Designed miniproteins, single chains. Designs and how they scored, part 23

Each design is a single chain, and the fold is of that chain. pLDDT is the mean over its residues in the fold that is shown.

## One batch from the design tools (miniprotein)

Design m776
Fold by ESMFold2-Fast:
Structure m776 (fold): chain A 85 residues (1-85)
Amino acid sequence: SHAKRAAMEIMLIKLFLISAETDAWVIETAKNLSEQQKEHMKRVAKGLIEYSKRLLDRLVKQGKVSDSEYEKLKKLIKENEKKLE
């Protein structure tokens, strides 16, 4: 169903953002990562955020996300972007 698909896509956005936040934390706290490994992990995390932004934009345009959930996900995206600066 459309509703079930939208719920699964919202869950996917949340999982991608959790993964990106975890990667940002690892980059900041890990003592044994090379600069090349950190840059690779940062690129992967940024890719997950960009995909989440595109998926969220699509859901908004389709009227498949509530205003409350949209504001919550938009805030999480912004917080994740800030952690990867």
Scores: mean pLDDT 87

Design m777
Fold by ESMFold2-Fast:
Structure m777 (fold): chain A 73 residues (1-73)
Amino acid sequence: MEELEKKLEEAFKNGDIDKAYEYAVQLAREAGDELAEREARNVFDVLKNGYLTPEEAEKRREEEIKWAKEIRK
């Protein structure tokens, strides 16, 4: 897992958003967490359109999770 997270950061630094997305999905699948895989997809759709700081990305992720819960109910 740590290796994939490092590769994810490096892909972001190099501006290779497509590889960053691929690494995030693989990381979630290795964890065996379907929810994490969906969250990774949502986060990276946002990050692919613009590179955010890790703190800003986390805040956006939390907002999307809350929005998804409200929309479902």
Scores: mean pLDDT 63

Design m778
Fold by ESMFold2-Fast:
Structure m778 (fold): chain A 77 residues (1-77)
Amino acid sequence: VSPSELLKRFAEAFKKLGLDKAAEYLEKASKTARSMEEAFKALGEALQLAKDTATKEQQQKAMQALAEVYLEALKEA
């Protein structure tokens, strides 16, 4: 899985949770990320944006969705 594809999958998951600003950030990052390190750094920034604007319950759901996307990506490797 490419860094760009991984970030797009995270953006889709965040958008489904109503975390639109974090999803937009991840979509932009998917166009510029060249390594998995850059992808995870962008994910961390998106999580910080979500934390500042989301409820505690939305934050918990976001963490669960990220774990599911990551596990699915690992199954493809």
Scores: mean pLDDT 77

Design m779
Fold by ESMFold2-Fast:
Structure m779 (fold): chain A 96 residues (1-96)
Amino acid sequence: TPSLDQLKALATQKYQQAQDLIDEGRQIAKELDEDTKNKVLQNIDIINQTIQDLMARIQSAQTVDQANQYLLNLLTHIISLGGEIYVAQRIIERRK
């Protein structure tokens, strides 16, 4: 259905934005002390695993309602990812 296809296309776009954030977060984490770096990387990996699972569920969705539910969850996890990266950046700034 066109509406379902549009939701899957939007999810693909948001997934790519999430992967860009993950790459950025991994680069930022390199500036942290070893303990903090390991925690940040672990949190990013957990969020990324959930994002990947949600993306697979969206691609397999047969109804607009299913796709919308998974897409909203995907967006929530992308917000969490952005927050994790923001906190890491603030920790680096406090060291200066």
Scores: mean pLDDT 85

Design m780
Fold by ESMFold2-Fast:
Structure m780 (fold): chain A 119 residues (1-119)
Amino acid sequence: MSTECIDFLTGLSIYSSIEFKDADFNNPTEEQKQKVKAVKEYLQNNKNLLEQCLPSETVNFILSNEKNTFCFLYYLSKESVSCNDLKVKSQRNECVVKVVEEFVKSKGNVNSLPSSCKN
């Protein structure tokens, strides 16, 4: 697993915890929708980096449409927020990796996500 990809996922965790903190999954604001679209385009341009720490099937799910991109960002905003309280970068990275591995293992079938996010 690449350190560059792990650092990238930790950055997404921080971003999601700020930008989607108060997001309603079923009623995102226009600003939140625009941010999801921008993130999806950024992730698409960095697909090769994502595939260094995520299975191709998971990356393809996240990039398939804006709703599925939002599934991943929303999940990070709910499940990885406590990782940001860790002061040591390596501990934050390890925390975020565990949260992301749970998303992959469950195929999005977790209590914090609607059933429409199942892969």
Scores: mean pLDDT 85

Design m781
Fold by ESMFold2-Fast:
Structure m781 (fold): chain A 80 residues (1-80)
Amino acid sequence: MEKQKKLDEAGDYVDELFRKYLESKGIKYKEIETKRKVIIPEDPEAAKLYSELRLLAVHYINEGKSLDEIKEAIEKKLKE
């Protein structure tokens, strides 16, 4: 799989799960679209979690992990 395609798919998965997380917690957020879509939670702790999930995905992609392994790691981080 092309690295960019894998990064895009992992990023989309992070965004999908994180939206569900924010909605389940009742946390308000904004989405802005520039070069790419960015989720801006009104809670600073949620914003930090979002950054951590994105960095985790990038780290795993650079390590050559499969998309399934990346998705599992993201889900585990969200449930901590």
Scores: mean pLDDT 76

Design m782
Fold by ESMFold2-Fast:
Structure m782 (fold): chain A 96 residues (1-96)
Amino acid sequence: MAPKIVSVRQTGPSTLEVVVEAPEEATEDQAIVVTARREGRGPAIAAAQAKPGEVTLRLVGLPGAGTYTVTAELVDLSRVPPLVLGRSEPVEVEVR
């Protein structure tokens, strides 16, 4: 069951706001994990407790301006390693 990225918006010089729609079957024992990746740089990651419907996540500490690929994953954190239940389509965003 895959989450969907609804919107990505830059809210600061190193900050993105990402709105993710979790599937109806999402539970509070799961997490939404959002990752922003830029070529040659380490990823920025944010996580929030899952719930059905929209969850807003804030990514901080982006390593500079450029084009980032943003993905959202629905993750069962009760597993070791964490089990990825589904992944969104990637979204590109330009950070200024």
Scores: mean pLDDT 81

Design m783
Fold by ESMFold2-Fast:
Structure m783 (fold): chain A 60 residues (1-60)
Amino acid sequence: SQASENLLALIEEDPALARRLMTEIGGMSEAEADEVVALVAAGRRDEALALIDAHLQRTR
């Protein structure tokens, strides 16, 4: 989704801010947020998007 793509772009630009938004506003656990950030850092973009989308589907 566009929201997942926007979050991924933020993770690439400011991973610390993105991590805080994912945990404090998005309701993602610290472990889940750490995994998403690690996947983006490793270039595993599709896997990072899949985790973000799975979380968003659970919260909607």
Scores: mean pLDDT 80

Design m784
Fold by ESMFold2-Fast:
Structure m784 (fold): chain A 80 residues (1-80)
Amino acid sequence: MAVLLGLRAVVEDESAKKQAERYAEELRRRMEEETGVRAGTLLLYGEASDEEVEELLRQGAEETGLDAEIVVESVEFKKP
């Protein structure tokens, strides 16, 4: 079984976008290390709801025949 992570990121600038990308990759690696299964991450910027992200990941998994657990998380990368 695989795990698909949908991360909705709010970013204020290019630096925050780089932070979001690094966070997504670290989270993906940690999930693969902890679970022993393949993990994929979809990083979305803007207004997409958690429900819309989950549906997009479900459609992608169904289309590719991937048996995957879908997890959606919202993360904010604001200027400190």
Scores: mean pLDDT 68

Design m785
Fold by ESMFold2-Fast:
Parts: sequence; structure tokens; C-alpha cells
Structure m785 (fold): chain A 70 residues (1-70)
Amino acid sequence: AREVADLTVERLSKVNPEAAQAMREAADKALAEGKTLDQVIVAISNAAMQHGDESALAAGKAIAEAVREV
């Protein structure tokens, strides 16, 4: 869960650093609350959507790639 979040944020930080920071905060909060990987992915996606459709699409791609790597 943490590794997927870290890889997702790292990939997106090269494209949109502001959205990446928001996603990192959302992921860290969800992980601190003991949420599952699926719930962490939802939190990341919701944070990305608040930064616009382009950020949401980039986040979706980064999440899929991170999940496949881990």
C-alpha cells in the first residue's frame, strides 16, 4: 500500500508536482487511518480529481503502473 502510493506520487511529481503533493497527503492520511490498498487508491484518485481532469487521468495511469510494479 505505502509502496504503491510512493511510486504513484513519484511518477506524477514529474508531470504535476502540486497534484502529487495533494495525493501524497491523501495517501498518508488514509494509511495512518489503517485503510486498505483499495481505499488508499480511492483517496489518491479523489485528491487528483480536485486538481482537474488532466490530473485525474495522469493519476489513474500512474496508479495502474505502480500496482503492476509492486
Scores: mean pLDDT 74

Design m786
Fold by ESMFold2-Fast:
Structure m786 (fold): chain A 90 residues (1-90)
Amino acid sequence: LARRALEAALEAARYLEEGDYEAAARALVEAELLGAEAARDPAEAAELERLAEERREELERAEKVVLEAGENPEFREALEKARAEALAAL
């Protein structure tokens, strides 16, 4: 879970850099859901923290890309849609 959550977060940033807002939104929602699930397990939470520290520079760059993309209406709409789809699939 922890490794996949981190990979999904990095994928979201990569898709944003490519201009693929739909793929980026889905990847970010996947990262949010997997990260939340990992946080419920102490072992997975510790692993996520360890992986985040190992790849801190990549994550900081990814977080900046996601934050800046938050000002883009197309990405915001894609995120709202992806979150709604994830909730409906629950």
Scores: mean pLDDT 80

Design m787
Fold by ESMFold2-Fast:
Structure m787 (fold): chain A 78 residues (1-78)
Amino acid sequence: MEELRREARERGKARVDELIAQGKELTPEDIDRVAREVADELAKKYNLTPEEREILYRAARSGAVEALKEKGLPVPQP
């Protein structure tokens, strides 16, 4: 699980980095969508439980937020 959490965080960060590079202004919905997509992809690939999927969702979201903070951009609030 620790390896998958790291992968989810890295994928979430990379996807948000790509969106920022494209000049996209990110909303809370965009951050949530990225985190859900990453968690869904990994859960499907590894046949994970709903609880494990939620852990990966949290990890992917953390990565997405980290990308914004590293670039000095505001973190969208719910």
Scores: mean pLDDT 79

Design m788
Fold by ESMFold2-Fast:
Structure m788 (fold): chain A 75 residues (1-75)
Amino acid sequence: SLERLARGIEAAIAAVEAVDNLIFAKDMAISVASALRAAGLDDLAAQIEEAMRKAKTTEEVLAALRDTLARVRSL
């Protein structure tokens, strides 16, 4: 369910904001990418994985997660 996937991404964003740690944030984003692949959204999963390779701050990870959430919600 896309609604369940969106709720999972929202939970990941909340967890990253609460912990405020780059390593944790990237691990959470990779978990989101796995959930996206399981849902058949391979292009979105690849985009978030590439963003994680480039991200140097927790805020950059949060921006990528929020963009991914908006894209999932628009489907």
Scores: mean pLDDT 87

Design m789
Fold by ESMFold2-Fast:
Structure m789 (fold): chain A 123 residues (1-123)
Amino acid sequence: PVSKLDEVLRALAERFGLSEKSLELLKDLIISGLSPDVYRDQLSPEEYRRLRLVKAALDYILSQYGGFKNPLSQREIAEKYGVSVSALSRALRIINEILKEFNLSQEEFAKLLVRYMLGDLDV
């Protein structure tokens, strides 16, 4: 059965204009914890920028709600990924709209991401 996380990630891909290839790379980045920069040469500049922005927003949510000791601010995440704070804030607003459509809080979504990272959930 398709997991709720897979459905949410597909909705994110549609809303942010990620291709199927970029969605698969996003899933790999979530598991590996690697920087989107490892895929820079495999994607167009526009596709890379979209992937980078979405990964930054997911890392912010994980940082706040994933049970990590030192949560990072929006400014610190934006600096880490080379995106603007305004772009990150807008992306987080879009993600919140999608999560509401799936009846998920950011904390519940972070828990699904952590389970995926630990191999306890498939997408």
Scores: mean pLDDT 86

Design m790
Fold by ESMFold2-Fast:
Structure m790 (fold): chain A 66 residues (1-66)
Amino acid sequence: PSIGGGRVGDQYFGGATAGDQVLTATAPTATEMAEKALELLDRLDPAGAERLRPRVLAQARRLDAA
C-alpha cells in the first residue's frame, strides 16, 4: 500500500513545505487543498474521487469564502 508516492506526498500535501521552495509558492487555500486531496483520491478510486469532487469543492469554497 506504499509503493513510493505516499512518502513524498505526505510532506508536500500536508503543508509542511507548502510555500516558497524553488520558484515562488504560496500557502494553498481550502479549495486548493481540496483539489490536492481529490488528486490523491483519484489514484486510489477515480470513480469515488469524481463523485466527491463537486461536494468537496463546494464545501472548501464555502470555508474559504465563509
Scores: mean pLDDT 63

Design m791
Fold by ESMFold2-Fast:
Structure m791 (fold): chain A 80 residues (1-80)
Amino acid sequence: SPEERLKKALEEAQKLVKEVRENIDDIDFLESVGDKLRAMVDELEKEYGDNPEAQLEIAALGALELGVYTWLVMAKKDKA
């Protein structure tokens, strides 16, 4: 069901964010996770963007992506 797909996407994203925190200085890994989270958000927006019941889960995914992107920017700045 759409609900199960959204739930699985959130669970996968949360696992990726946990791995990012353990590898915070690995720029290549952070970039790969950021790209994956963006692809997940884009896919869900395409499939469920007009579904009001999906908006909370999609927003939560976007927040996780923003967090990873923020860590990526800080890691790149620290390396420069």
Scores: mean pLDDT 82

Design m792
Fold by ESMFold2-Fast:
Structure m792 (fold): chain A 77 residues (1-77)
Amino acid sequence: MEIEITEEELAAAKVVVETVARLLGLTLSEEQVEEIARKVIEEVKRKYGYDFTSPEFPHGLEEVLKIAREVILEYLK
């Protein structure tokens, strides 16, 4: 399934991924950060059906942080 990802969403997701990785004490390459960010956006769109950066549902950001953590940990297995 082709999921439309905006540059704004990708930039925001990369910041989230980099922040979570740093909090976990992990060093990720730029390529890994982008790949993980895309997976996070795909999971958010699949679950919520709206833009990752939308402030309409504040609890959605908390879920995105959780998804980012889970995607990072799964990616490193």
Scores: mean pLDDT 72

Design m793
Fold by ESMFold2-Fast:
Order: structure tokens, then sequence, then C-alpha cells
Structure m793 (fold): chain A 91 residues (1-91)
């Protein structure tokens, strides 16, 4: 159980880091006026957010989520919301 939780937390941290990287790319594309690239990156971030939610839902079926796990999910959701905001501002 502890090892399983740690493995899921490590996977969530990987998703968080990838989401953060994609958001930085989206911000640069936004500054460059690259509407298509912002849209593509926002779609990728959305997919990562959905993957994180699915992992957390699966974990919660077996054990309550930790505060650390909830924090990671919240950060991923915030990055996704920022990417969506950039996309909307370009429409």
Amino acid sequence: SAEFRKKIEEELKKILEETKKLLEEAKKAYEDGDVKKVSELTTQISKLKDEAVKLMDELETKTPLTDEQKKILDEIAKYHQEAVRLQVEME
C-alpha cells in the first residue's frame, strides 16, 4: 500500500512536471501570437489533466487521497486552467 501510493505520487509528479513544461511552451506561443500552437499545447495539457484525474480516482477507490496527492492534482488543474485562459484570450 505505501509502495503503491509512492508509485502513484511519482507518476503524478511526472504528469505535473510535463504539464508545467507544456504551459511554459504555451505561454511562449501566446507571446508569439501562435494560435494553433497554443491550441495544440492546451489539448495536450487537458489530456495530462484527465490522466491525473483517472489515476487519482483509481487510487481513491482503494484508499483516501493524501494532502500531497490533492495538492499535485490541484496544481495540474491550475496549469490547465491557465492554458485554457491563454487560448480563450486569443479567440
Scores: mean pLDDT 83

Design m794
Fold by ESMFold2-Fast:
Structure m794 (fold): chain A 91 residues (1-91)
Amino acid sequence: MNLEKVFEEALKVEPVLEEAFEEALANGDLSPEEAEALRKLNEAVIKAAKEVEEAKKTLDKEGVEEKLKEKEKELKEKLKELQEELEKKKA
């Protein structure tokens, strides 16, 4: 699996991640600890992604690009930090 892609899916506010994690647990792709970490990641990322999406729509793009870049940078940093937590649990 590709965790980076999974996180990108979360940015789209997709609830599918929880189903995928439950399935991965049953199949042995993820441990319960890893799934819990991913769930926290998903929740935090979705929250930040909503802000980016709202800014994208509300500001009609004329000033959105700079604000989006700022919010996206925050998201990227948060994703990296949380990805590292997952890596510690797995490896």
Scores: mean pLDDT 59

Design m795
Fold by ESMFold2-Fast:
Structure m795 (fold): chain A 67 residues (1-67)
Amino acid sequence: VASSDELHELLVEGSKALAELREAVAAGDQEKARAYAERIREIAETLEKQGFTRAAAELLEGMEQIL
């Protein structure tokens, strides 16, 4: 079971990845957009594995709203 600190760290990383994804999509940088989307999926998978299913779903929803 993840600690509250670990959840916070994953959420911060996810938020940064979402911001980077937005910038990459706006710039037309398909390679960076792909890399950040993959990173977001990895963070969401880690969150779900640790029982933070809602946080994982919200992160993936944020990604879909950008794409």
Scores: mean pLDDT 81

Design m796
Fold by ESMFold2-Fast:
Structure m796 (fold): chain A 79 residues (1-79)
Amino acid sequence: EVLSDEELRALVERATEAAKEQAEELARAGRLDLARETLARWRAEFEALRGSLPAPVAEAAEAGLAAVEAHVRELAAAA
């Protein structure tokens, strides 16, 4: 079972967006523990895939994930 580069790119982009939305929703609901866990699990999967992604896709995904991680950390620190 091997995905094409284009399919892998689309899958990673969708998964990154889903993780961002889920983590933000959990943070808004006061579930900062689950929000951080959601981001940490996707972070680990993303880092494992990073070397196989086109650089622009990897950079965009990294920037977006890092921004959401920073936001959730600020909410957790204030809680």
Scores: mean pLDDT 76

Design m797
Fold by ESMFold2-Fast:
Structure m797 (fold): chain A 87 residues (1-87)
Amino acid sequence: MAKSEITVDEQSLKSVTTITMDPSLGRQALDSAVQRLIQSGRITPQDFRVTLSPDNGRATVESSSPSHARYLADEFQRVHQELAQQA
């Protein structure tokens, strides 16, 4: 069963979101969420930085604002739910 967990560090000067994921489904959901947000014009590639852990089981996303972190978290949950419903 694919498991994804999102933690937002609200104490950072930059909004830092940590996503713990199943390497196969979670990574696909993250990539899709980022692409959808860029295509919608809600964020630009410069508004966030994504760092993947060496095991691909965790992603750290630094955002220029709390709103961008929230948009990514909400879109990731949506895409992950869509993929889970198709599995």
Scores: mean pLDDT 66

Design m798
Fold by ESMFold2-Fast:
Structure m798 (fold): chain A 98 residues (1-98)
Amino acid sequence: SKIEELLKKFEEALKEGKSEEAARILGELQKELEKRGTKEEEREELIKKIIDAMIEAEGMTREEAVERAGSEENLIANMEQVMKAEKEKLEAEEEKAK
C-alpha cells in the first residue's frame, strides 16, 4: 500500500510539473523497496510503472523512450540509477538534520 500511495503521489507531482517533489518521491520509493527486501522481478515491475508515468507526462511513446535509451534494459537501468541517487540525497539531508 505504501508503494502504491507513493506511485500515485509521483504521478500527481508529474502532472502538476513539480519536478523536485517527483524526484523526492523517487527517493522514497527506493527506500521502501530496500526496507521491504523487494524481489528483483517486483522492483522491475515498479520501475516500468514509473517509466510509464514519466513517458505519459512528457507526451512520448514507449518506443521513443526505448530508442532514446538504446534499449529497454538501459531505460530500466537509468531509472534505477536516478532512484538510488535521489535516495542518497534524502539520506544526506536526514543526516544533516541529526
Scores: mean pLDDT 80

Design m799
Fold by ESMFold2-Fast:
Parts: C-alpha cells; structure tokens; sequence
Structure m799 (fold): chain A 118 residues (1-118)
C-alpha cells in the first residue's frame, strides 16, 4: 500500500532525527508507532481499519514532530480504541491486535517520559 510506505518512511526519518538530537524517548515512541502500523496493515482484513490506523499514525507523527506530545498521546489512544473495536468485530486477529495495542501503549509511555525530561 503506497500510503503506508510513505507514512512508515516519515516515521523512520523522524525517529532518526530525534535519536541524532539525543531524544531517545521520542525516537523509541516513533519506532513503536511504526511497529503497530505494520502489524495492523499486515493482519487487519478490513481496508477501513488499515486506512484509519495509517491516518491516525500520520497525525501522531506530525504532532510529535511539532512538539505537541499531548495531542500525539490522544491520537495513539484513538489508535488503541480503533484496534480494540476491530478485534471485537473480528476484523483483525486477537493476537495481532494485542501486540499492536502493547506497542502503542509503550509509545505513550515513552512520550510521557520525554515530557517529564523536558
């Protein structure tokens, strides 16, 4: 999917930029967002679920790049809700959904740690 490739490239670039600047927590959050997007894209059977997660992931990355970590956390929480609802509807395997949610929860934890160090 062309859009997912572009979003993942943007996340990888952002993570590298934050790591180079010593912002390891922001870089790790971005990597976990990428892992969650890949899992949902690979395992979700409904294109609407894949498209929504790609859109929310892109918004979260843009918020992180703009220093709006509170807004990024809100988008990540919406991604978690979307994945949970998709799993309940049988639109993504439960194990893949649980792993994606775990990655998104870790991303939120890293962003909260970044806010505390700033």
Amino acid sequence: DERVGRVLDRIVQAAAEFEKNGDKDAAEALRYIAEAVVLVHTHATDPEVRDKIIELGEKAVDAIRNGDYEKAIEYLKEMIKTVREAAAAGKIPRDAAEQAISYLEKAIEYLKNYLKKK
Scores: mean pLDDT 87

Design m800
Fold by ESMFold2-Fast:
Structure m800 (fold): chain A 96 residues (1-96)
Amino acid sequence: MDLKQLGDDSEKLGEEALKEGDLLTAGLNYYGAGESYRAAGDLDKARKSYEKAYELFKDVNPVNAAKALENLAGVYTRQGDDKKAEEYLKKAQELK
């Protein structure tokens, strides 16, 4: 499976959902884009996609917002930024 293409397609679906005002569907698609980009090794795109998913979830679905932050922390760990990873994990715990 082309994971980068899957990420690009998920970003497009997220953008379309945002135009319709569907924040939950948009957040789920940006979260999926982050997962696909992370699996493809595109850590910069994964980070941006998870950050956008968190922003879309934070006021409508705290559980999914926490999940986005946990995955964002995982990306920072892979980039060698353990301090930033710890900060995001702590923030995710505060949403539960």
Scores: mean pLDDT 85

Design m801
Fold by ESMFold2-Fast:
Structure m801 (fold): chain A 72 residues (1-72)
Amino acid sequence: SMLSDEELVEKALELAKTQPAMMPYAIQELIDAGRVDVAVRVLEALPEEQREAVLAKLPEDYRRMLTERLAA
């Protein structure tokens, strides 16, 4: 990755503030890149209402993976 884990989280959180509609795509891209840990950290840092909205728009397999890790 061209960015560190911390930088990826920061960039995703900035995207959540400026372009919240892009968040489902950003989370999917992180997972596709093998960065599930970063995706979970981003979701944990989001307000609950935004987190739920993002999860609802993800493909079922991604949503299941993320919700299992968020519940741990």
Scores: mean pLDDT 83

Design m802
Fold by ESMFold2-Fast:
Structure m802 (fold): chain A 99 residues (1-99)
Amino acid sequence: DELEKELKEAYYEFMAELFGISVEEVRELFERMARVAAEKDEKEMAELNALLKELYEKNKELLEKVKKEVNEKFKDVDMSKLENGVKVWKYAIELVKEL
């Protein structure tokens, strides 16, 4: 489904803008997380979780501002629809670029 792919790519672009890294680096990070989870490597998973926690904490103020604006704008939107999810992520990407 093209909408599912678009939603995933929009999410990766948002995370890239939020963390100040490339979309490729975000993709590689999430692929590594999936691999480590499948291998049940508890030590590497803990290291990856610590890295993600640091990235989120470093950008928490920006993330909270984006979440507030997104929640206000889309409060009455049916989020069960994938096309609405894509619209939300695209709006969030533009907000990160402006803030």
Scores: mean pLDDT 81

Design m803
Fold by ESMFold2-Fast:
Structure m803 (fold): chain A 95 residues (1-95)
Amino acid sequence: SEKQKEIEKKVKELREQLDGLTAQVNRASELSPEQLEALIAQTRALIDELRKLNKEGEKHKLPKEVLTEISILMLQAVANLTHLEIELERRRKEA
């Protein structure tokens, strides 16, 4: 279906965005507080997009595999957010 293709394209785009953010999160100890705040904002925006995409996928009754992939991306993004927030708190206490 056209809707499935549209959502699968969005999943691919958000996965690539998440991969780029995750690479930066893995180097969080090397980043400035300003860079950490920017990554937190980007990660929150990505989570919001994934949440909307999941809701749209459920509404259109997409295959379980597609919904599972979106859920996995959301879990990874939430883990990244937690890591960044902990690192930012640590940096603010050391300033």
Scores: mean pLDDT 88

Design m804
Fold by ESMFold2-Fast:
Structure m804 (fold): chain A 66 residues (1-66)
Amino acid sequence: MDSMERAREIVERAKENPKLGASVAMEGLSQMALEGLLTDEAVELMRRELESSGAIELTARYIKER
């Protein structure tokens, strides 16, 4: 599996559960680093997609509401 494919998979998982999006993204980044797949391009893709989808914003709202 290439870095970009893995990054897209992680983004989709984060979008499925916006309340846990940041945690899902962080766990995915850690796994990619262990697999040697963590490229600058993959990181930028994840950042742009999560920002565009609002997943990060919804995660922040969830934490604040606690």
Scores: mean pLDDT 65

Design m805
Fold by ESMFold2-Fast:
Structure m805 (fold): chain A 64 residues (1-64)
Amino acid sequence: MVPEFTEEEKKRIAAAVKNYLKDKYPDLPDEKITELAQEIADLYANTPEGERDAALRAFLEKHL
């Protein structure tokens, strides 16, 4: 499978996820939000499109 995301695209996803997490979980520390956003972006880049929802759910359940 060819990677659909470049390093720059991963950064864009991380920024979008960071904004989402800040809005949905305002009580979470900024450092934790940044860490989670980067891990979610990396998870999305390395997970097949059909499995991303399940992977995200498992990740959030483990970390939140």
Scores: mean pLDDT 73

Design m806
Fold by ESMFold2-Fast:
Structure m806 (fold): chain A 90 residues (1-90)
Amino acid sequence: VPKEVLEAESELALHLMAATVYAKAGDWEGAARAAEKAVEAARRYAELTGDWEPLAAALRTLAEAYRAAGDEERAREAEREAREAEELAR
């Protein structure tokens, strides 16, 4: 496995974990920031591997965080991008 793929996978896992921890604490702004970093890592992972499923999952986490933080517009955009990534994963 190329080092870039391993780094993207590790960053994705760490940021998704952070987003979950912030969400459990009720810090939805922190959860959204962590999920944004997870989406960036998942996009790199998808470009390197062709695996779009982690990107779809990260975008759904981001949409939940944005909605809980009161940002319905960014939540809808993230949901739309998640559906596109799910179609690419098929």
Scores: mean pLDDT 86

Design m807
Fold by ESMFold2-Fast:
Structure m807 (fold): chain A 84 residues (1-84)
Amino acid sequence: SELEELLNKKDQKIFEKAAKELTKIYLEKGKLEEAKRVLLPLLSLKEKSADFYAALADVYEAEGKLEKAEEYRKKARELGYTEE
């Protein structure tokens, strides 16, 4: 709840989009643990965006957890994720 008070709707969306981009860069470099670490602060948020779930799906796909990746990719799509 404290993090939600600091991250208003606009700031949270910007942070989640930046985290998604940084996660993608780490995954492209094979730095799976760093990619996971980028998403940790966002796990405590009450509401999560499509960008967050898309990034989480990318991490699970890189781990070889394909069923979990598909689950979160579907959740991102349900929340209006349209950026590939």
Scores: mean pLDDT 75

Design m808
Fold by ESMFold2-Fast:
Order: C-alpha cells, then sequence, then structure tokens
Structure m808 (fold): chain A 82 residues (1-82)
C-alpha cells in the first residue's frame, strides 16, 4: 500500500501547514521523502530521511509541542506501515 501511504503523508503535510505546525510539517515531509526513496529502491536515502523525521519529532517533544509531536508520530507510523 505504498501509494496509500504517500497520499496519507501528503494530507498530513497539508494539515500541519494549515495549522502552522512547522516541525510536524517537516517531519511529515521527511517521512514522504523516505517513502519516495524506498519506491526508487534507495534504502540508504530512505533511512536518512526517516532519521530527519525522528529528529523533528524529538524537537517537538522537547519543546512540549504536543500537537506537532502527535502529527510527527502519525507520519512515522505511516512510514513504518510500509
Amino acid sequence: KLEEAIEKLRKLIEEARARGLTLAARAAEAALKALEALKAGDKLEAEEHEGLALIHLAIAKIEGDEEAAAIAEEALAILESV
């Protein structure tokens, strides 16, 4: 369900941007890039982008931005579902 995961991540990016949740948007964008790298067969690039998504999630948690953290966690869960 790679195409379904890509669509879900695109919706999360739009939601995060509409709500002004910059860290959440960056985490979801990184997760989308990881899926696109997986689709292209580049596992190393996918791991690098997944790492960036994890960093943005960690920053949101450290800053106490629970809304951004929740969206970033959802983006990572979508990535891990593939």
Scores: mean pLDDT 86

Design m809
Fold by ESMFold2-Fast:
Structure m809 (fold): chain A 87 residues (1-87)
Amino acid sequence: MRRARVTIPGKGATGEQIAKAVRDAGLPANPEAAREALRFSGHDVATDGYGAINAAAAQIASAGFELRVRGRGDEDTGTLEAEVRPA
């Protein structure tokens, strides 16, 4: 299986936007898991890039995948590049 890349929307991202990023990478998306992860970061909105990473990771964890941050994308938007591996 090839490693998947996910471009995670940063600050102000909704659970649906994070789920779309996971789905666009060909991974199982779970918007409910994303919403639960974002609950502690302010309703369904990520206040920082780390909140968005945690929400993306929560969606794929149930399918046996792990998310690793590889680098920064656009600093102004807070977009982050991540790599997905089997757990």
Scores: mean pLDDT 62

